Designed miniproteins, single chains, continued (3). Designs and how they scored, part 86

Each design is a single chain, and the fold is of that chain. pLDDT is the mean over its residues in the fold that is shown.

## One batch from the design tools (miniprotein)

Design m11162
Fold by ESMFold2-Fast:
Structure m11162 (fold): chain A 73 residues (1-73)
Amino acid sequence: MDESVKKVEEEIEELKKKVEKAKKEELPKILEEAEKFFKELLEIAKRTAPPEFLEWLEKKKEEIKALYEEKLK
């Protein structure tokens, strides 16, 4: 679990970096990629992961959404 969590964390950090470095025209595509990533991961995690991991994933999803919204302003 810990190793899998670290891999997911690395993928989330890459998504954050993509949002931060993206031009406004690229943001919708990056958001779509992020939404697909979190949707698939949350669906799997709801069945196999402890509640703490689900809470952490939802928090990270909100962080990426906040970065996206900040970039759009």
Scores: mean pLDDT 77

Design m11163
Fold by ESMFold2-Fast:
Structure m11163 (fold): chain A 85 residues (1-85)
Amino acid sequence: MKEKEVREKVLEALEKLLKEAKEAGDEKRAERVEKLIKLLKEGYSPEEILEKLPDDDLAKEVAGYYGRLMDKVEEAAKLILETLK
């Protein structure tokens, strides 16, 4: 999986959270999610966003989620290589 694909999955997760926040009437959470979506669409990485917003808990969660997805990409590649032996 390419880094771009991981970024797209993070955006999909954030767009789902935005829908849930809007449906729940949580305006503060919706604004936070919208800000993160905007920064990601502008080309900032989750790590760069966390550097800009170090005290934002949602930015920390997004950076962590991105890292876990990148780890899964490496794990999946290793499993494929092991099955081709």
Scores: mean pLDDT 69

Design m11164
Fold by ESMFold2-Fast:
Structure m11164 (fold): chain A 61 residues (1-61)
Amino acid sequence: SDEQQRQGFLDYVREDARGLSPEEQRRRLAEFRAMLAAETDPEVRALLQEAIDVIEEVLRE
């Protein structure tokens, strides 16, 4: 389902980010922010914003 795919993606983003250095986490954050700036699909924009929020949360840990 779309919800399972969304949750799986966000779980992947979180685990991936936790394995990165703080510098690499900031680069990943910048990459997602650039994708969000170029994206016009509202559903994809929402998913990219959630991914950004996940990486920002990991950076605060």
Scores: mean pLDDT 87

Design m11165
Fold by ESMFold2-Fast:
Structure m11165 (fold): chain A 59 residues (1-59)
Amino acid sequence: MPLSEEQKEAARKLWEKTNGRPTLKDIKELAKELGVSQSSVEEAIMEYNVEEALKEKEQ
């Protein structure tokens, strides 16, 4: 399920705070706070990790 802009921003803040490595507990807590599924939060976090990995490979 796609996240709203506000929900994506919250997921990005979690991703930044954890240097791209949030725990499953962090993901579950955020999903409950936002009223979304864990998979939606995990998907957003994975998108940010993929973007960073591609940027690193460009070097």
Scores: mean pLDDT 75

Design m11166
Fold by ESMFold2-Fast:
Parts: C-alpha cells; structure tokens; sequence
Structure m11166 (fold): chain A 65 residues (1-65)
C-alpha cells in the first residue's frame, strides 16, 4: 500500500495540492518498507526543492505531531 501512497502523492503534487502530497509522503515513510521509505524521502526532498510550499507543508505536518 505504501507504493499507492507514493503514486497519490505525485498526483496531488501535479494537481497543486501540496499539503495532500506532503501528508501522503509522510504516510508512505511511516508505513513503507525501508526501500519505500527511502524513495518517499527522496521524492519529498526533490519536490520540496522544486516548490517551497511542499517544504512548508512538510514542516506544518511535523509540527502537528
């Protein structure tokens, strides 16, 4: 199921829903295998570098926890 979360995260990012994308990346990192967690982390980092709103959403989600 973590691979489905990564797919949905990419789709949300493409649709401009950066908070949803960030939440889905965090869930993939929590639920995935070590390989999926690494991939989710890499993709989240790449997307945050491309769009500061993703970085802001990730920080906001971390503060909620």
Amino acid sequence: MAEELLRQAKEAYENGDYEKAARLFVEAMRQGSPELREEASRLATKMAAENPKVAEALQRIDAER
Scores: mean pLDDT 77

Design m11167
Fold by ESMFold2-Fast:
Structure m11167 (fold): chain A 60 residues (1-60)
Amino acid sequence: MKGIYRAVKDVKTTAPGFLSFEKGELLEVLKDVDSDNVLAKSLKTGEEGVVGKSALEKIE
């Protein structure tokens, strides 16, 4: 799933290694982690973390 994705929902998490983001935020997917999750970087904040694939919509 490498590429640029848009968040389709707000996610707020306190779990270590997971990324919090707002609906409409752009995320660069760096690699797949498992069947349900990816490692992504927020283009807004520069933070990296694990994101659920269900929260993402491909734009590029």
Scores: mean pLDDT 79

Design m11168
Fold by ESMFold2-Fast:
Structure m11168 (fold): chain A 66 residues (1-66)
Amino acid sequence: EIEKTREELRKLGLSEKAVEAIVQAIRMGGDPKAALEAAKALVGKQSDRAIEIAAIYAGTKARLAK
């Protein structure tokens, strides 16, 4: 569920802008599980913008892999 993924992303301490960008990518067919796992792996190690880009990339790559 998109709302559950949005709440999980907020719990990671990401900015609202980063959360909404990731959610929008999921709405366009990105994999929510891959996006969330990528964000979790990078929290505290990268900027919000870098986490946003990495999560969107991971979700898109997972979708393209079926």
Scores: mean pLDDT 79

Design m11169
Fold by ESMFold2-Fast:
Formats: structure tokens, C-alpha cells, sequence
Structure m11169 (fold): chain A 71 residues (1-71)
């Protein structure tokens, strides 16, 4: 997971927000399945930030709500 998170962060820094958001979402699902709730919350928040950068306010709000429900 840690190496994949680093790759998602690199995509975000490169401005590849759609790819970063999709990878963060997958990592959140994996973390949730493993019982790593705090990590899943962080990944959903990062996905929300990536969608905000894309101007997709609706998807940004959706992932932010999911993070809040898990926190």
C-alpha cells in the first residue's frame, strides 16, 4: 500500500488528477477491506481533493462524505 500511495501522490504532483483520484479511491477500498480505517479516510480525502482540482465538485463532495462517514 505505501508504495502505491507514493505513486498516487506523484501523479497528483504531476497534475494527473484523474489518475490520482482513481488510484486513491482504489487504495481507500483496499485499506477499508484490511480494517485500516484511518488510512481509508485519508485516501478518500485525497481523492476528493483531486476531483476538486478537476473542477468536479459533485465527485469531490461524494468522496468527502464517504471519508466523514468512516472517521
Amino acid sequence: LEEAIKRADELFKQGKYEEAAKLYTRLADIAEAQGRRELAVEMYRKASEAYEKLGDTEKAQEWRKRAEELA
Scores: mean pLDDT 84

Design m11170
Fold by ESMFold2-Fast:
Structure m11170 (fold): chain A 70 residues (1-70)
Amino acid sequence: MLELSDEEAEELAKRTEELAKKAAANPDEEFQKKLFEEVVEKLKEILRERKRYEALEELEKALEELKEKE
């Protein structure tokens, strides 16, 4: 499974906390889909910024498996 460092996990939590608060205030379907996409993009940005390309590849594999299994 994809494993984040403590610092990466903390940074993701901080960035996604704002998004989670917005989701609670605006339970619109389109907004929820956009929110999910933004969370995934934030995670990819963190991994790219920290040059963790192997972790980024594992994330991409996990996303592909989710699409196939539904």
Scores: mean pLDDT 72

Design m11171
Fold by ESMFold2-Fast:
Structure m11171 (fold): chain A 72 residues (1-72)
Amino acid sequence: MSRVEELYQSALQLVKMADALEKNGKKEEAARLYRLAASVFREVADMTTDPVLQERSRKLAEEAEKKAKELE
């Protein structure tokens, strides 16, 4: 697995963890993980030469950032 793939998978895992925290009422902790996931997705978008992965990562970063703002 390349570093880009590892970072992408890590960001997906952070979103899943944030979703679980949100469902358990841990809004502040969930918001923090969503912001971290957004940052990692942006790094993936910057590092990748694959336009499909670049666009997907940018959209996922925007979604994660939006979730973080909704919880704060």
Scores: mean pLDDT 86

Design m11172
Fold by ESMFold2-Fast:
Structure m11172 (fold): chain A 146 residues (1-146)
Amino acid sequence: MLEHIRLVAEIGPVRIYYTEETDPEKLAEEIAEYAREHDLAGVFLAPGRITTPLYEKSYIIVKKSGVPVFLFPDARAAAEAALRLARATGRPTLVVVESGRDSVEGVLPALREAREQGVPLHVLFVGTGADGTSARASAEALAEAL
């Protein structure tokens, strides 16, 4: 039962989520459950205060779901790589990013392209951004921009 991952919007094949969970081990367990329930092809992280410790716990996701976890330099590179894998496999991918304007702007191009092409691309916002933006507010702003 996904206790803390909350759906904000479903826009064709695109799904936008947030969580208030910031514990990297609990978050890795919930992402592993999510990855199995949704038959994910991969989990894609951008570096951050929560997402870097989560990547150090990525063995929990891999062990519990069988789904590979990747770290990219930023939210844009993570979303573009996730979109490429989702196209190649026909299976959904998950992008996990910290909250904030730069993360919303980074993922938005790949999610527009996913929507237009019918490619299943999921995004999860975590924590509070350096700009003070919450995970929920980032997810709502992304849903309005799609």
Scores: mean pLDDT 92

Design m11173
Fold by ESMFold2-Fast:
Structure m11173 (fold): chain A 61 residues (1-61)
Amino acid sequence: SLEEEKERVIEEVERLVREGRYDEARRLAFQAHVRFEAEYGPEAAREFMREVGRRVREILA
């Protein structure tokens, strides 16, 4: 499902951010955004990126 795929990607982005691998995290998030927009539409892709931003900010705070 979208929610399962979204959570899996977000967890991987969080792992990369915790490891200081910011360029890889950004690339992964961008690739997933493009894929989710194609499969689920622009609203789902925007919500995904909003959640990525929220979770990354919590790690960096």
Scores: mean pLDDT 87

Design m11174
Fold by ESMFold2-Fast:
Structure m11174 (fold): chain A 58 residues (1-58)
Amino acid sequence: MEEKVKELEKDPSKAGELALALAELGKLDEAQRVIEQYKGPSDKDAVAAYLKIEELKA
């Protein structure tokens, strides 16, 4: 997972996947920041990341 996060950080188009990977690692603050900075449409990965952050914060 950490390897995947490093690779995703290099590609801005993968912001949704990056946020989800960060949330899965428990880096909720970083995951929230990435999703809030995401300028694209709410695709499935972005929505999944948001839901994962809310789940882990609860």
Scores: mean pLDDT 69

Design m11175
Fold by ESMFold2-Fast:
Structure m11175 (fold): chain A 62 residues (1-62)
Amino acid sequence: SLMVPAEVVAEALEKIGRLIHAERLRELAELGMKVDLEQVLNSDELSEEEKEKLKEEVERLL
């Protein structure tokens, strides 16, 4: 799966209104970590509509 900077995923989550989830990714971003986008998208915390929006926002920020 695509490994993306945690900072990019955190910003994308903020844009779709998932602020608490974004805070968790922001902690990883401060450590300079990358995350597996597929694992983030397969989270039970996100609806199918939110998963599509998150993918679009990540692609826009890359």
Scores: mean pLDDT 82

Design m11176
Fold by ESMFold2-Fast:
Structure m11176 (fold): chain A 62 residues (1-62)
Amino acid sequence: PTMEQAIEVLRGLAELPEEALEEFGEALVENHGASREEAEEIVRLLREGRVEEAAELVLGLM
C-alpha cells in the first residue's frame, strides 16, 4: 500500500464512532503484529485527526 492509500483509509476510520476505533486497535495487535503501545498511539493519533502520522505508523507494521 502507498502512503496516499493509507491516509485515505485512516481518514475514513477517524470519522467512525469510538467503538470502531477500539476494534481497529485490537485488529492491529491481533492480525498485524502491532504492540499494544503502537496500537494505542495509532488510535490516539486518529482521534486527534493526525491522520498522516497514524498512516506512517500503520505502514511501519506492513
Scores: mean pLDDT 78

Design m11177
Fold by ESMFold2-Fast:
Structure m11177 (fold): chain A 74 residues (1-74)
Amino acid sequence: MDEDAKRLEELARRLLKRAEELKDKPQEIIDALREAARLYREAARRLREGKDVRELVLRAVSLEIRAIGLEIDS
């Protein structure tokens, strides 16, 4: 459980770093990455509280896929 929360925090950190690296790219891509990171951080917090985070993780993954799609279509 703590290991899973740490993985979600790592995913959030990686997405925030990616958003900073892409700061000169379209704002929609940056916004999607930042929102996904926010959802992963919230999921990590809730997981440590013993709450179900499945829906939050699925939403974060969907935003990551959207950001990749926007990058490819650009």
Scores: mean pLDDT 81

Design m11178
Fold by ESMFold2-Fast:
Structure m11178 (fold): chain A 68 residues (1-68)
Amino acid sequence: SLDEKVREIAEKYGLTPEQFAKAVYGYFVKGKSPEEIAKELGVSPETVRKFIEELKKAYEEAGIKLEK
């Protein structure tokens, strides 16, 4: 399922549920850059970029089209 895939992606990048929620909200709702989100979460910008990219792919595979 999409929910299971999303959970696995968060675990793959070592994000806590709170960090996961902040990254998703910050990127998709607030329009924050990966660099801003990384600073807030205390992780590398590369981690946030890869996490968001895999999350977008998971949503697209589930039939949810996300704008770039």
Scores: mean pLDDT 78

Design m11179
Fold by ESMFold2-Fast:
Structure m11179 (fold): chain A 52 residues (1-52)
Amino acid sequence: SKETLIEIAKEGAKLLPEEKRKKLLEFLEEIKNEEDEEKFKEKLLEKLKEIL
């Protein structure tokens, strides 16, 4: 679910360097209102690839 993905991403962010953590958390705030769960997942994956 979208909620599970957000939770996993927030936990993962705690393991990242400060700069990457901030980028991920800011992105999650930007996309939290995406109603399409599949689009949310794809956007999150794309951003994770960019950050990592």
Scores: mean pLDDT 78

Design m11180
Fold by ESMFold2-Fast:
Structure m11180 (fold): chain A 60 residues (1-60)
Amino acid sequence: SSRLQEAIELANKYKESARVASEIAKELGLDSEDKASYIGKKLKTPVEKLKEELEKVKKE
């Protein structure tokens, strides 16, 4: 689907944010389609805030 392709292109531009967002999606147990949507939404979020969200998810 074009949604996954768009997410990959955005991830290439925001490599570190995509990495952290992908890790959060794994902790949340999202499947590949929902994971791509989640990453796309989070790429505009500063990586520092994404790292804070990952810490919160991991502590639960």
Scores: mean pLDDT 75

Design m11181
Fold by ESMFold2-Fast:
Structure m11181 (fold): chain A 68 residues (1-68)
Amino acid sequence: SAAEDLRAIAEELSKDPRIKVTLLGDDTLLIESSLSVEEITGLALRIMGDYPNLGVSVEGNTITVRAL
């Protein structure tokens, strides 16, 4: 399910101390980081590739992942 996918992403990314993840309910994951623009772009593309059923948007240093 999308909620299980969002939790899996949150658990994996929480291992990196440069990344802060916040689950908003069961349908939205907020990813805030001190990563470079190139690193943020690469991370967003990886999430899109691994979870094509999830919506991914990037605004500055924030990636938002939503259940579709």
Scores: mean pLDDT 85

Design m11182
Fold by ESMFold2-Fast:
Structure m11182 (fold): chain A 75 residues (1-75)
Amino acid sequence: MEKEEQELLEEMKEAAKAGDLEKVEELTKKLVELAREGAREEARERGWSEEEQEEVARRAEELARKLGEKLKKAA
């Protein structure tokens, strides 16, 4: 999971550097999905409740979206 997130982040940075805002948006959506799944999986492994799993997934999504917006501004 971390490796896939790192690969997406690298692709997002390249797209932003190239000024490809549409690609940054597409990759941001993929990053949001991976971040949500990773957060839920880690919380589940720790024995957290489903409500707690959703809460950490929501926070992970928010951080991923903020990163995507920051990269779009840099493009």
Scores: mean pLDDT 79

Design m11183
Fold by ESMFold2-Fast:
Structure m11183 (fold): chain A 66 residues (1-66)
Amino acid sequence: SIDKDALLAEFERWAARHGVSEADRARARAVIEASDLTAFPRASLADLSPAAQRALEEAVVRVMTA
């Protein structure tokens, strides 16, 4: 399982670097909090903006490789 707190912290760092809006960050946090992170399907990212999706993909890679 991916640690949700670690993923949220890493997402916020990448969101800042990619210029993700506060509204998109709020949507992405809601998706992360609601998601079963044992199986993170790409379909669950469809409701996020492209910038938020990119930030989340980078955050997942970072958490998995840290």
Scores: mean pLDDT 71

Design m11184
Fold by ESMFold2-Fast:
Structure m11184 (fold): chain A 109 residues (1-109)
Amino acid sequence: MIVLTQPSSVSGKEGGSVTLTATASGGDISNLNVDWYKKKEGESLELLIYNNSTRAPGVSSRYSGSVSGNTATLTISNLVASDAATYLASTTYNGKKVFGNGTKLTVTS
């Protein structure tokens, strides 16, 4: 079974940039395809990036995605306080969505 491992927390400064990673292991990872979601308390999951690097409609250009080997990366540029949230990587394996453990982003002044 594929497992996506994310750091539990990261911190970034307002106006700066941050990178979040998800590393795939366990199953067949030869065709890694990762979606990125944002989760705020009391809100549904918001799709940010799909197919590793494609920004979802209406999502800020500050968000970008890439994949290298078995690691997917979400980059958030020009951080604002409202970017503070949990970010979840997801992939599909045998028709089932698999989520990473999530990364809590803290934005500092």
Scores: mean pLDDT 84

Design m11185
Fold by ESMFold2-Fast:
Structure m11185 (fold): chain A 66 residues (1-66)
Amino acid sequence: YPSDEELKKQIEELKKKVEELKEKGVISEEVAEEILKLLEEAEKTKDPEEKVKLLQEALLLLAENA
């Protein structure tokens, strides 16, 4: 698994991507908000396995809606 710092960077990059897709109208504001909430929870958890699970859930939700 990536280090905690690497996971944090991936979460930050994904947040930026979600905001970009929302601005382009690729995803709805509601979907973007749900993904961002998952990413916020991933940032707050100290468990690397939970970070990965939340990140994967965010990626899956993005893939299904983009």
Scores: mean pLDDT 79

Design m11186
Fold by ESMFold2-Fast:
Structure m11186 (fold): chain A 94 residues (1-94)
Amino acid sequence: SREEMEKALAEAKEIAPEVGPEMEAIVRQLYEQDPETGLNAARAVRYMTKFYAESQQLVLDGMRAIASLSVEEAGRVFGDLAAHYETAVKRREA
């Protein structure tokens, strides 16, 4: 949902403020093309920014590379990344 996307973006921007506007622009563009892909991207960056807090630029560069794929491929890759890094972050925080 748009609300879930907004919450994920807000958290990601708090963790990675240096690249926040650029990440937000990519996620919003993807959401307008395909809501599921945009939501997957928002979830992926939420957890990737937590995992790579010292390397905000690495997260942005990765997003740009994935966003250069087709919308369908970007959706799958962001979905896989979201699941992977959500598990990794929760395991590390436990």
Scores: mean pLDDT 83

Design m11187
Fold by ESMFold2-Fast:
Structure m11187 (fold): chain A 120 residues (1-120)
Amino acid sequence: MTRELDEALYRALVGGEPLTDEQVEELRRRLLETIDIRKSLDPSLDVERIRRAVELVVEEMRERRIAPEEAIERLLEEGKLSEEEARILRRLLAILASALGIRIAAADFEEELARRKAAA
């Protein structure tokens, strides 16, 4: 995965920036992967229900060029998502945003460290 893609996804999740169609598909892929991990930790999770909720959010984001949180709010207002589904989705998005933020910070630190080593 490219640094540009990680930064774009992070800005969408924390800054409310819209994503391109290609970036929305990558967000979808990562959310589905996060659901599979979450299922192993919470056997009561209705995985198929949450996967459907992810698809609704992704479709709304792609069609309207809006950020994930705005898509969730719209789907809640339209009655297409339950409050429980929205709560779980927001938790998954927060986990993904945290992981992306750590990866970006670590990469920036490693680049700076490598530059300083090359100058020595």
Scores: mean pLDDT 80

Design m11188
Fold by ESMFold2-Fast:
Structure m11188 (fold): chain A 56 residues (1-56)
Amino acid sequence: SRVEKALEVARELGVEITPEQAERLVDLYEQGLSDEEIAAIVGLDVETVRRIREAL
């Protein structure tokens, strides 16, 4: 799933995220929000969000 992929990529980047953060990130991505908007909402760096998005 996209949620599992987001958790994998975060782990590879050395960033700890919760399953709830991963689910929210994927939901916002599917709604078409920008990397900057997603980062602000879920409390992650824009670069982290960008790298996760590229893997989805």
Scores: mean pLDDT 85

Design m11189
Fold by ESMFold2-Fast:
Structure m11189 (fold): chain A 69 residues (1-69)
Amino acid sequence: LEERIAELEKRLAADPNDVSALAMLGRLLYQAGKYEEAVEYYEKAVALNPSNKLLQNNLKKAKEKLAEA
């Protein structure tokens, strides 16, 4: 997990607008139970691609989990 996160963070350092890397980080953090961090990365991804319904749904799901904590 940490190794994959580090690789995605490296991709974002090279391209901060890499929507794919932001979405993958959100997903990995969500799977790890780190809902607050997952929300942050999904929010950035949605801001860059606001018409992507899948990203909007993933963000909503992460926010729902965070609210339950």
Scores: mean pLDDT 80

Design m11190
Fold by ESMFold2-Fast:
Structure m11190 (fold): chain A 78 residues (1-78)
Amino acid sequence: MEREAGDLYLGIGSVLYKQGDYEGAAEAFERAAKLYEPVDPQHAADAYRKGAIAYEQAGNTEKAESLRKKADELERKA
């Protein structure tokens, strides 16, 4: 189920972030957000914000900004 898969990718992202793999963490958080999006826009927005933070740590500021905008839009819909 989408929520279970989302929870899995959130966990993967958290572990990768702890290990300093910020790019991998950001990708995992983005996948979690996409899985949450159709069932839980609020959790999707939170996951996109986590992904944005990880992309900023990885030095990918453009992708971080893109994910923040997605989070803001989803929060408006929720």
Scores: mean pLDDT 82

Design m11191
Fold by ESMFold2-Fast:
Structure m11191 (fold): chain A 74 residues (1-74)
Amino acid sequence: MLEEALKKVARGLELLMEALKAIQEGPETQEDRDLIAEGERLVEEGLEVIEEVDPELAAKIREYREKLLARIAE
């Protein structure tokens, strides 16, 4: 359902932002890598549903995720 998909995306993005903060403030740990993997998985699962209902919103979420991942990769 769309509501569940939006919750998954929100949770996934929160995990990615948490990982980004941790990596910027200290050395990258296995816990940080696990947060990135789980965050990416949740966003992808949510985007599959959102894309069917609102492809423009899905595209904006993908763009935001890509920007977060690019910052994590710095």
Scores: mean pLDDT 81

Design m11192
Fold by ESMFold2-Fast:
Structure m11192 (fold): chain A 86 residues (1-86)
Amino acid sequence: MLRPLTPEQREALLKAIRLAKEAFDSTDREKAINLGQEAADALPDPEAAELLRGSVERAINEKDPSKRAALVVAGILGAVAVLLEE
Protein backbone atom coordinates (compact mmCIF):
# COMPACT_ATOMS: atom_id res chain seq x y z
CA MET A 1 0.00 0.00 0.00
CA LEU A 2 1.10 3.61 -0.50
CA ARG A 3 3.00 5.05 2.45
CA PRO A 4 1.92 8.48 3.81
CA LEU A 5 4.42 11.26 3.08
CA THR A 6 6.16 13.10 5.91
CA PRO A 7 5.54 16.88 5.96
CA GLU A 8 9.07 17.44 4.61
CA GLN A 9 8.57 14.91 1.77
CA ARG A 10 5.21 16.54 0.95
CA GLU A 11 6.83 20.00 0.68
CA ALA A 12 9.65 18.57 -1.47
CA LEU A 13 7.10 16.86 -3.74
CA LEU A 14 5.01 20.04 -4.11
CA LYS A 15 8.16 21.98 -5.03
CA ALA A 16 9.14 19.31 -7.56
CA ILE A 17 5.63 19.36 -9.11
CA ARG A 18 5.71 23.17 -9.38
CA LEU A 19 9.14 23.13 -11.07
CA ALA A 20 8.12 20.29 -13.40
CA LYS A 21 5.01 22.27 -14.39
CA GLU A 22 7.20 25.31 -15.15
CA ALA A 23 9.42 23.07 -17.29
CA PHE A 24 6.26 21.75 -19.03
CA ASP A 25 5.08 25.31 -19.77
CA SER A 26 8.52 26.53 -20.93
CA THR A 27 9.30 27.10 -24.61
CA ASP A 28 12.97 27.77 -23.77
CA ARG A 29 15.08 24.60 -23.86
CA GLU A 30 17.74 25.89 -21.41
CA LYS A 31 15.08 27.07 -18.93
CA ALA A 32 13.28 23.70 -19.22
CA ILE A 33 16.55 21.84 -18.50
CA ASN A 34 17.28 24.04 -15.47
CA LEU A 35 13.74 23.69 -14.08
CA GLY A 36 13.83 19.92 -14.59
CA GLN A 37 17.14 19.66 -12.73
CA GLU A 38 15.78 21.82 -9.87
CA ALA A 39 12.68 19.59 -9.70
CA ALA A 40 14.85 16.46 -9.43
CA ASP A 41 17.11 18.12 -6.84
CA ALA A 42 14.03 18.94 -4.72
CA LEU A 43 13.34 15.20 -4.26
CA PRO A 44 15.19 13.51 -1.35
CA ASP A 45 14.78 9.98 -2.79
CA PRO A 46 17.51 9.05 -5.33
CA GLU A 47 15.22 6.67 -7.25
CA ALA A 48 12.47 9.31 -7.55
CA ALA A 49 15.06 11.93 -8.56
CA GLU A 50 16.53 9.60 -11.23
CA LEU A 51 13.07 8.89 -12.70
CA LEU A 52 12.29 12.60 -12.92
CA ARG A 53 15.71 13.47 -14.39
CA GLY A 54 15.40 10.71 -17.01
CA SER A 55 11.95 11.90 -18.08
CA VAL A 56 13.08 15.54 -18.29
CA GLU A 57 16.12 14.51 -20.35
CA ARG A 58 13.88 12.59 -22.78
CA ALA A 59 11.50 15.58 -22.88
CA ILE A 60 14.24 18.10 -23.77
CA ASN A 61 15.38 15.80 -26.61
CA GLU A 62 11.78 15.47 -27.91
CA LYS A 63 10.97 17.83 -30.79
CA ASP A 64 7.17 17.57 -30.44
CA PRO A 65 5.93 19.96 -27.69
CA SER A 66 2.97 17.75 -26.73
CA LYS A 67 5.15 14.62 -26.40
CA ARG A 68 7.71 16.67 -24.47
CA ALA A 69 4.96 17.77 -22.06
CA ALA A 70 3.73 14.17 -21.65
CA LEU A 71 7.26 12.97 -20.77
CA VAL A 72 7.61 15.61 -18.02
CA VAL A 73 4.21 14.65 -16.57
CA ALA A 74 5.12 10.93 -16.73
CA GLY A 75 8.36 11.67 -14.88
CA ILE A 76 6.68 13.52 -12.02
CA LEU A 77 4.01 10.78 -11.71
CA GLY A 78 6.74 8.13 -11.57
CA ALA A 79 8.61 10.09 -8.89
CA VAL A 80 5.37 10.45 -6.88
CA ALA A 81 4.77 6.68 -7.12
CA VAL A 82 8.29 5.94 -5.78
CA LEU A 83 7.87 8.40 -2.87
CA LEU A 84 4.45 6.97 -1.89
CA GLU A 85 5.37 3.25 -2.16
CA GLU A 86 7.18 1.28 0.53
Scores: mean pLDDT 69

Design m11193
Fold by ESMFold2-Fast:
Structure m11193 (fold): chain A 63 residues (1-63)
Amino acid sequence: LEEEIKEIEKKIEEIEKKIEELKEELKKVKDDKEKVLELEEELGVLELELAVLKVVLKKLKEK
């Protein structure tokens, strides 16, 4: 249980870092409409993964 929580927390941290990096890159390429669309799509997928992992983590801590 403790180890599972720790692994999920590490994964959340990794995804949060990736989201932060993508947001920074998105600001740098804001004039490139094609690139912005691609980065926004990738960001959306990662944000969904993060939301799911946070729900799983919450349930594990509740138990």
Scores: mean pLDDT 80

Design m11195
Fold by ESMFold2-Fast:
Structure m11195 (fold): chain A 70 residues (1-70)
Amino acid sequence: SSEDKAFEEINKLLEEAKEAVKKGDIDKALKLLEEAKEIVSKNDLSEEQKLEIAKRYDEFLDLYYEKLEA
């Protein structure tokens, strides 16, 4: 379904954003996060998909704040 494709794209963008944070490319990380948020806003994701995205977003935030504190 289009929702399943959107879910895969969101997961890919969030993983790439985490990698960008680890490499110190904060501008790229924020751009990727913004793209992921746009896809979330445009698609009716399932409750299970939303929980998975929330988990990945929390992982991103942990890395992002760790980088800001460094």
Scores: mean pLDDT 84

Design m11196
Fold by ESMFold2-Fast:
Structure m11196 (fold): chain A 120 residues (1-120)
Amino acid sequence: LEKKIKELEEKIKKDPNDAKAWNELGKAYLQLGKYEEAIEYYKKALELAKEEEKAEILTNLGYAYLNQGKYEKAIEYYKKALELDPNNWKAYALLAQAYFYQGKDEEAEEYAKKALELEK
């Protein structure tokens, strides 16, 4: 993981506008449990991303907030991701998880069903 981070940091030094490299760096820091740094890198990726890349980055950003226990922010970003990609079953699954953690069991079940329908 440390070697992968160094490789990504070198890519970013060479091309600081590489949205995919920033997104991958965010994922790497998320794996380390460094959620604040992951969020900063995902936000940078989102600023640089093409439209077709934004849904994935928004989903990742929401997941980082979910891991921090910031469920309202996580839900906000998952909904934004679904506006861009309404077939994103992962965003529906994560949205269900966020609602479940808020104690909103009805909404959690509804979004979980949508995720299962789209995965097939």
Scores: mean pLDDT 85

Design m11197
Fold by ESMFold2-Fast:
Structure m11197 (fold): chain A 74 residues (1-74)
Amino acid sequence: HMEKRKKAESYLKKGREALEKGDYQTAIKYFEEAIKLDPNNAKAYTLLAKAYLRLGQLEKAREYFDKAIENIKK
């Protein structure tokens, strides 16, 4: 429903703000909430992957980049 997409967009905005502040754990939480509301949002997976990359969690970053690519093609 439209309300879920608006909430997902709000979580993505808050996650980006957390990334800009260097609060990668908070950014991850917001991007996870966005994905729960809009699981086909490729941008949310890309941002989550970037946050994990900043934490040095290379395997998780790779997994989420792969999910982002899958959601762009669908």
Scores: mean pLDDT 82

Design m11198
Fold by ESMFold2-Fast:
Structure m11198 (fold): chain A 65 residues (1-65)
Amino acid sequence: SEAGRRALEAARAALESGDAALAGAAYWGKQIALKVAQENGDEEGARLAEEGIRLAREALERAGV
C-alpha cells in the first residue's frame, strides 16, 4: 500500500537523521500496522510493517536508545 511505503520511507528518514523521537514513533506505528495486517491476513502489509520495525529498531540503536 502507499501508506505502508510512506511509513517505510519515514522510518528510513529517521534512521538517517538520528532522531530518536521519530524512530520511536515509526517503531510503534509499524507495530500497530503489523498487528492490523496479521488480523486481516494481509501478507504484503505484514512484510512492509516488519521491514519498518527493523529499520526503526536500527534507528533507535544508532540514537543510543
Scores: mean pLDDT 72

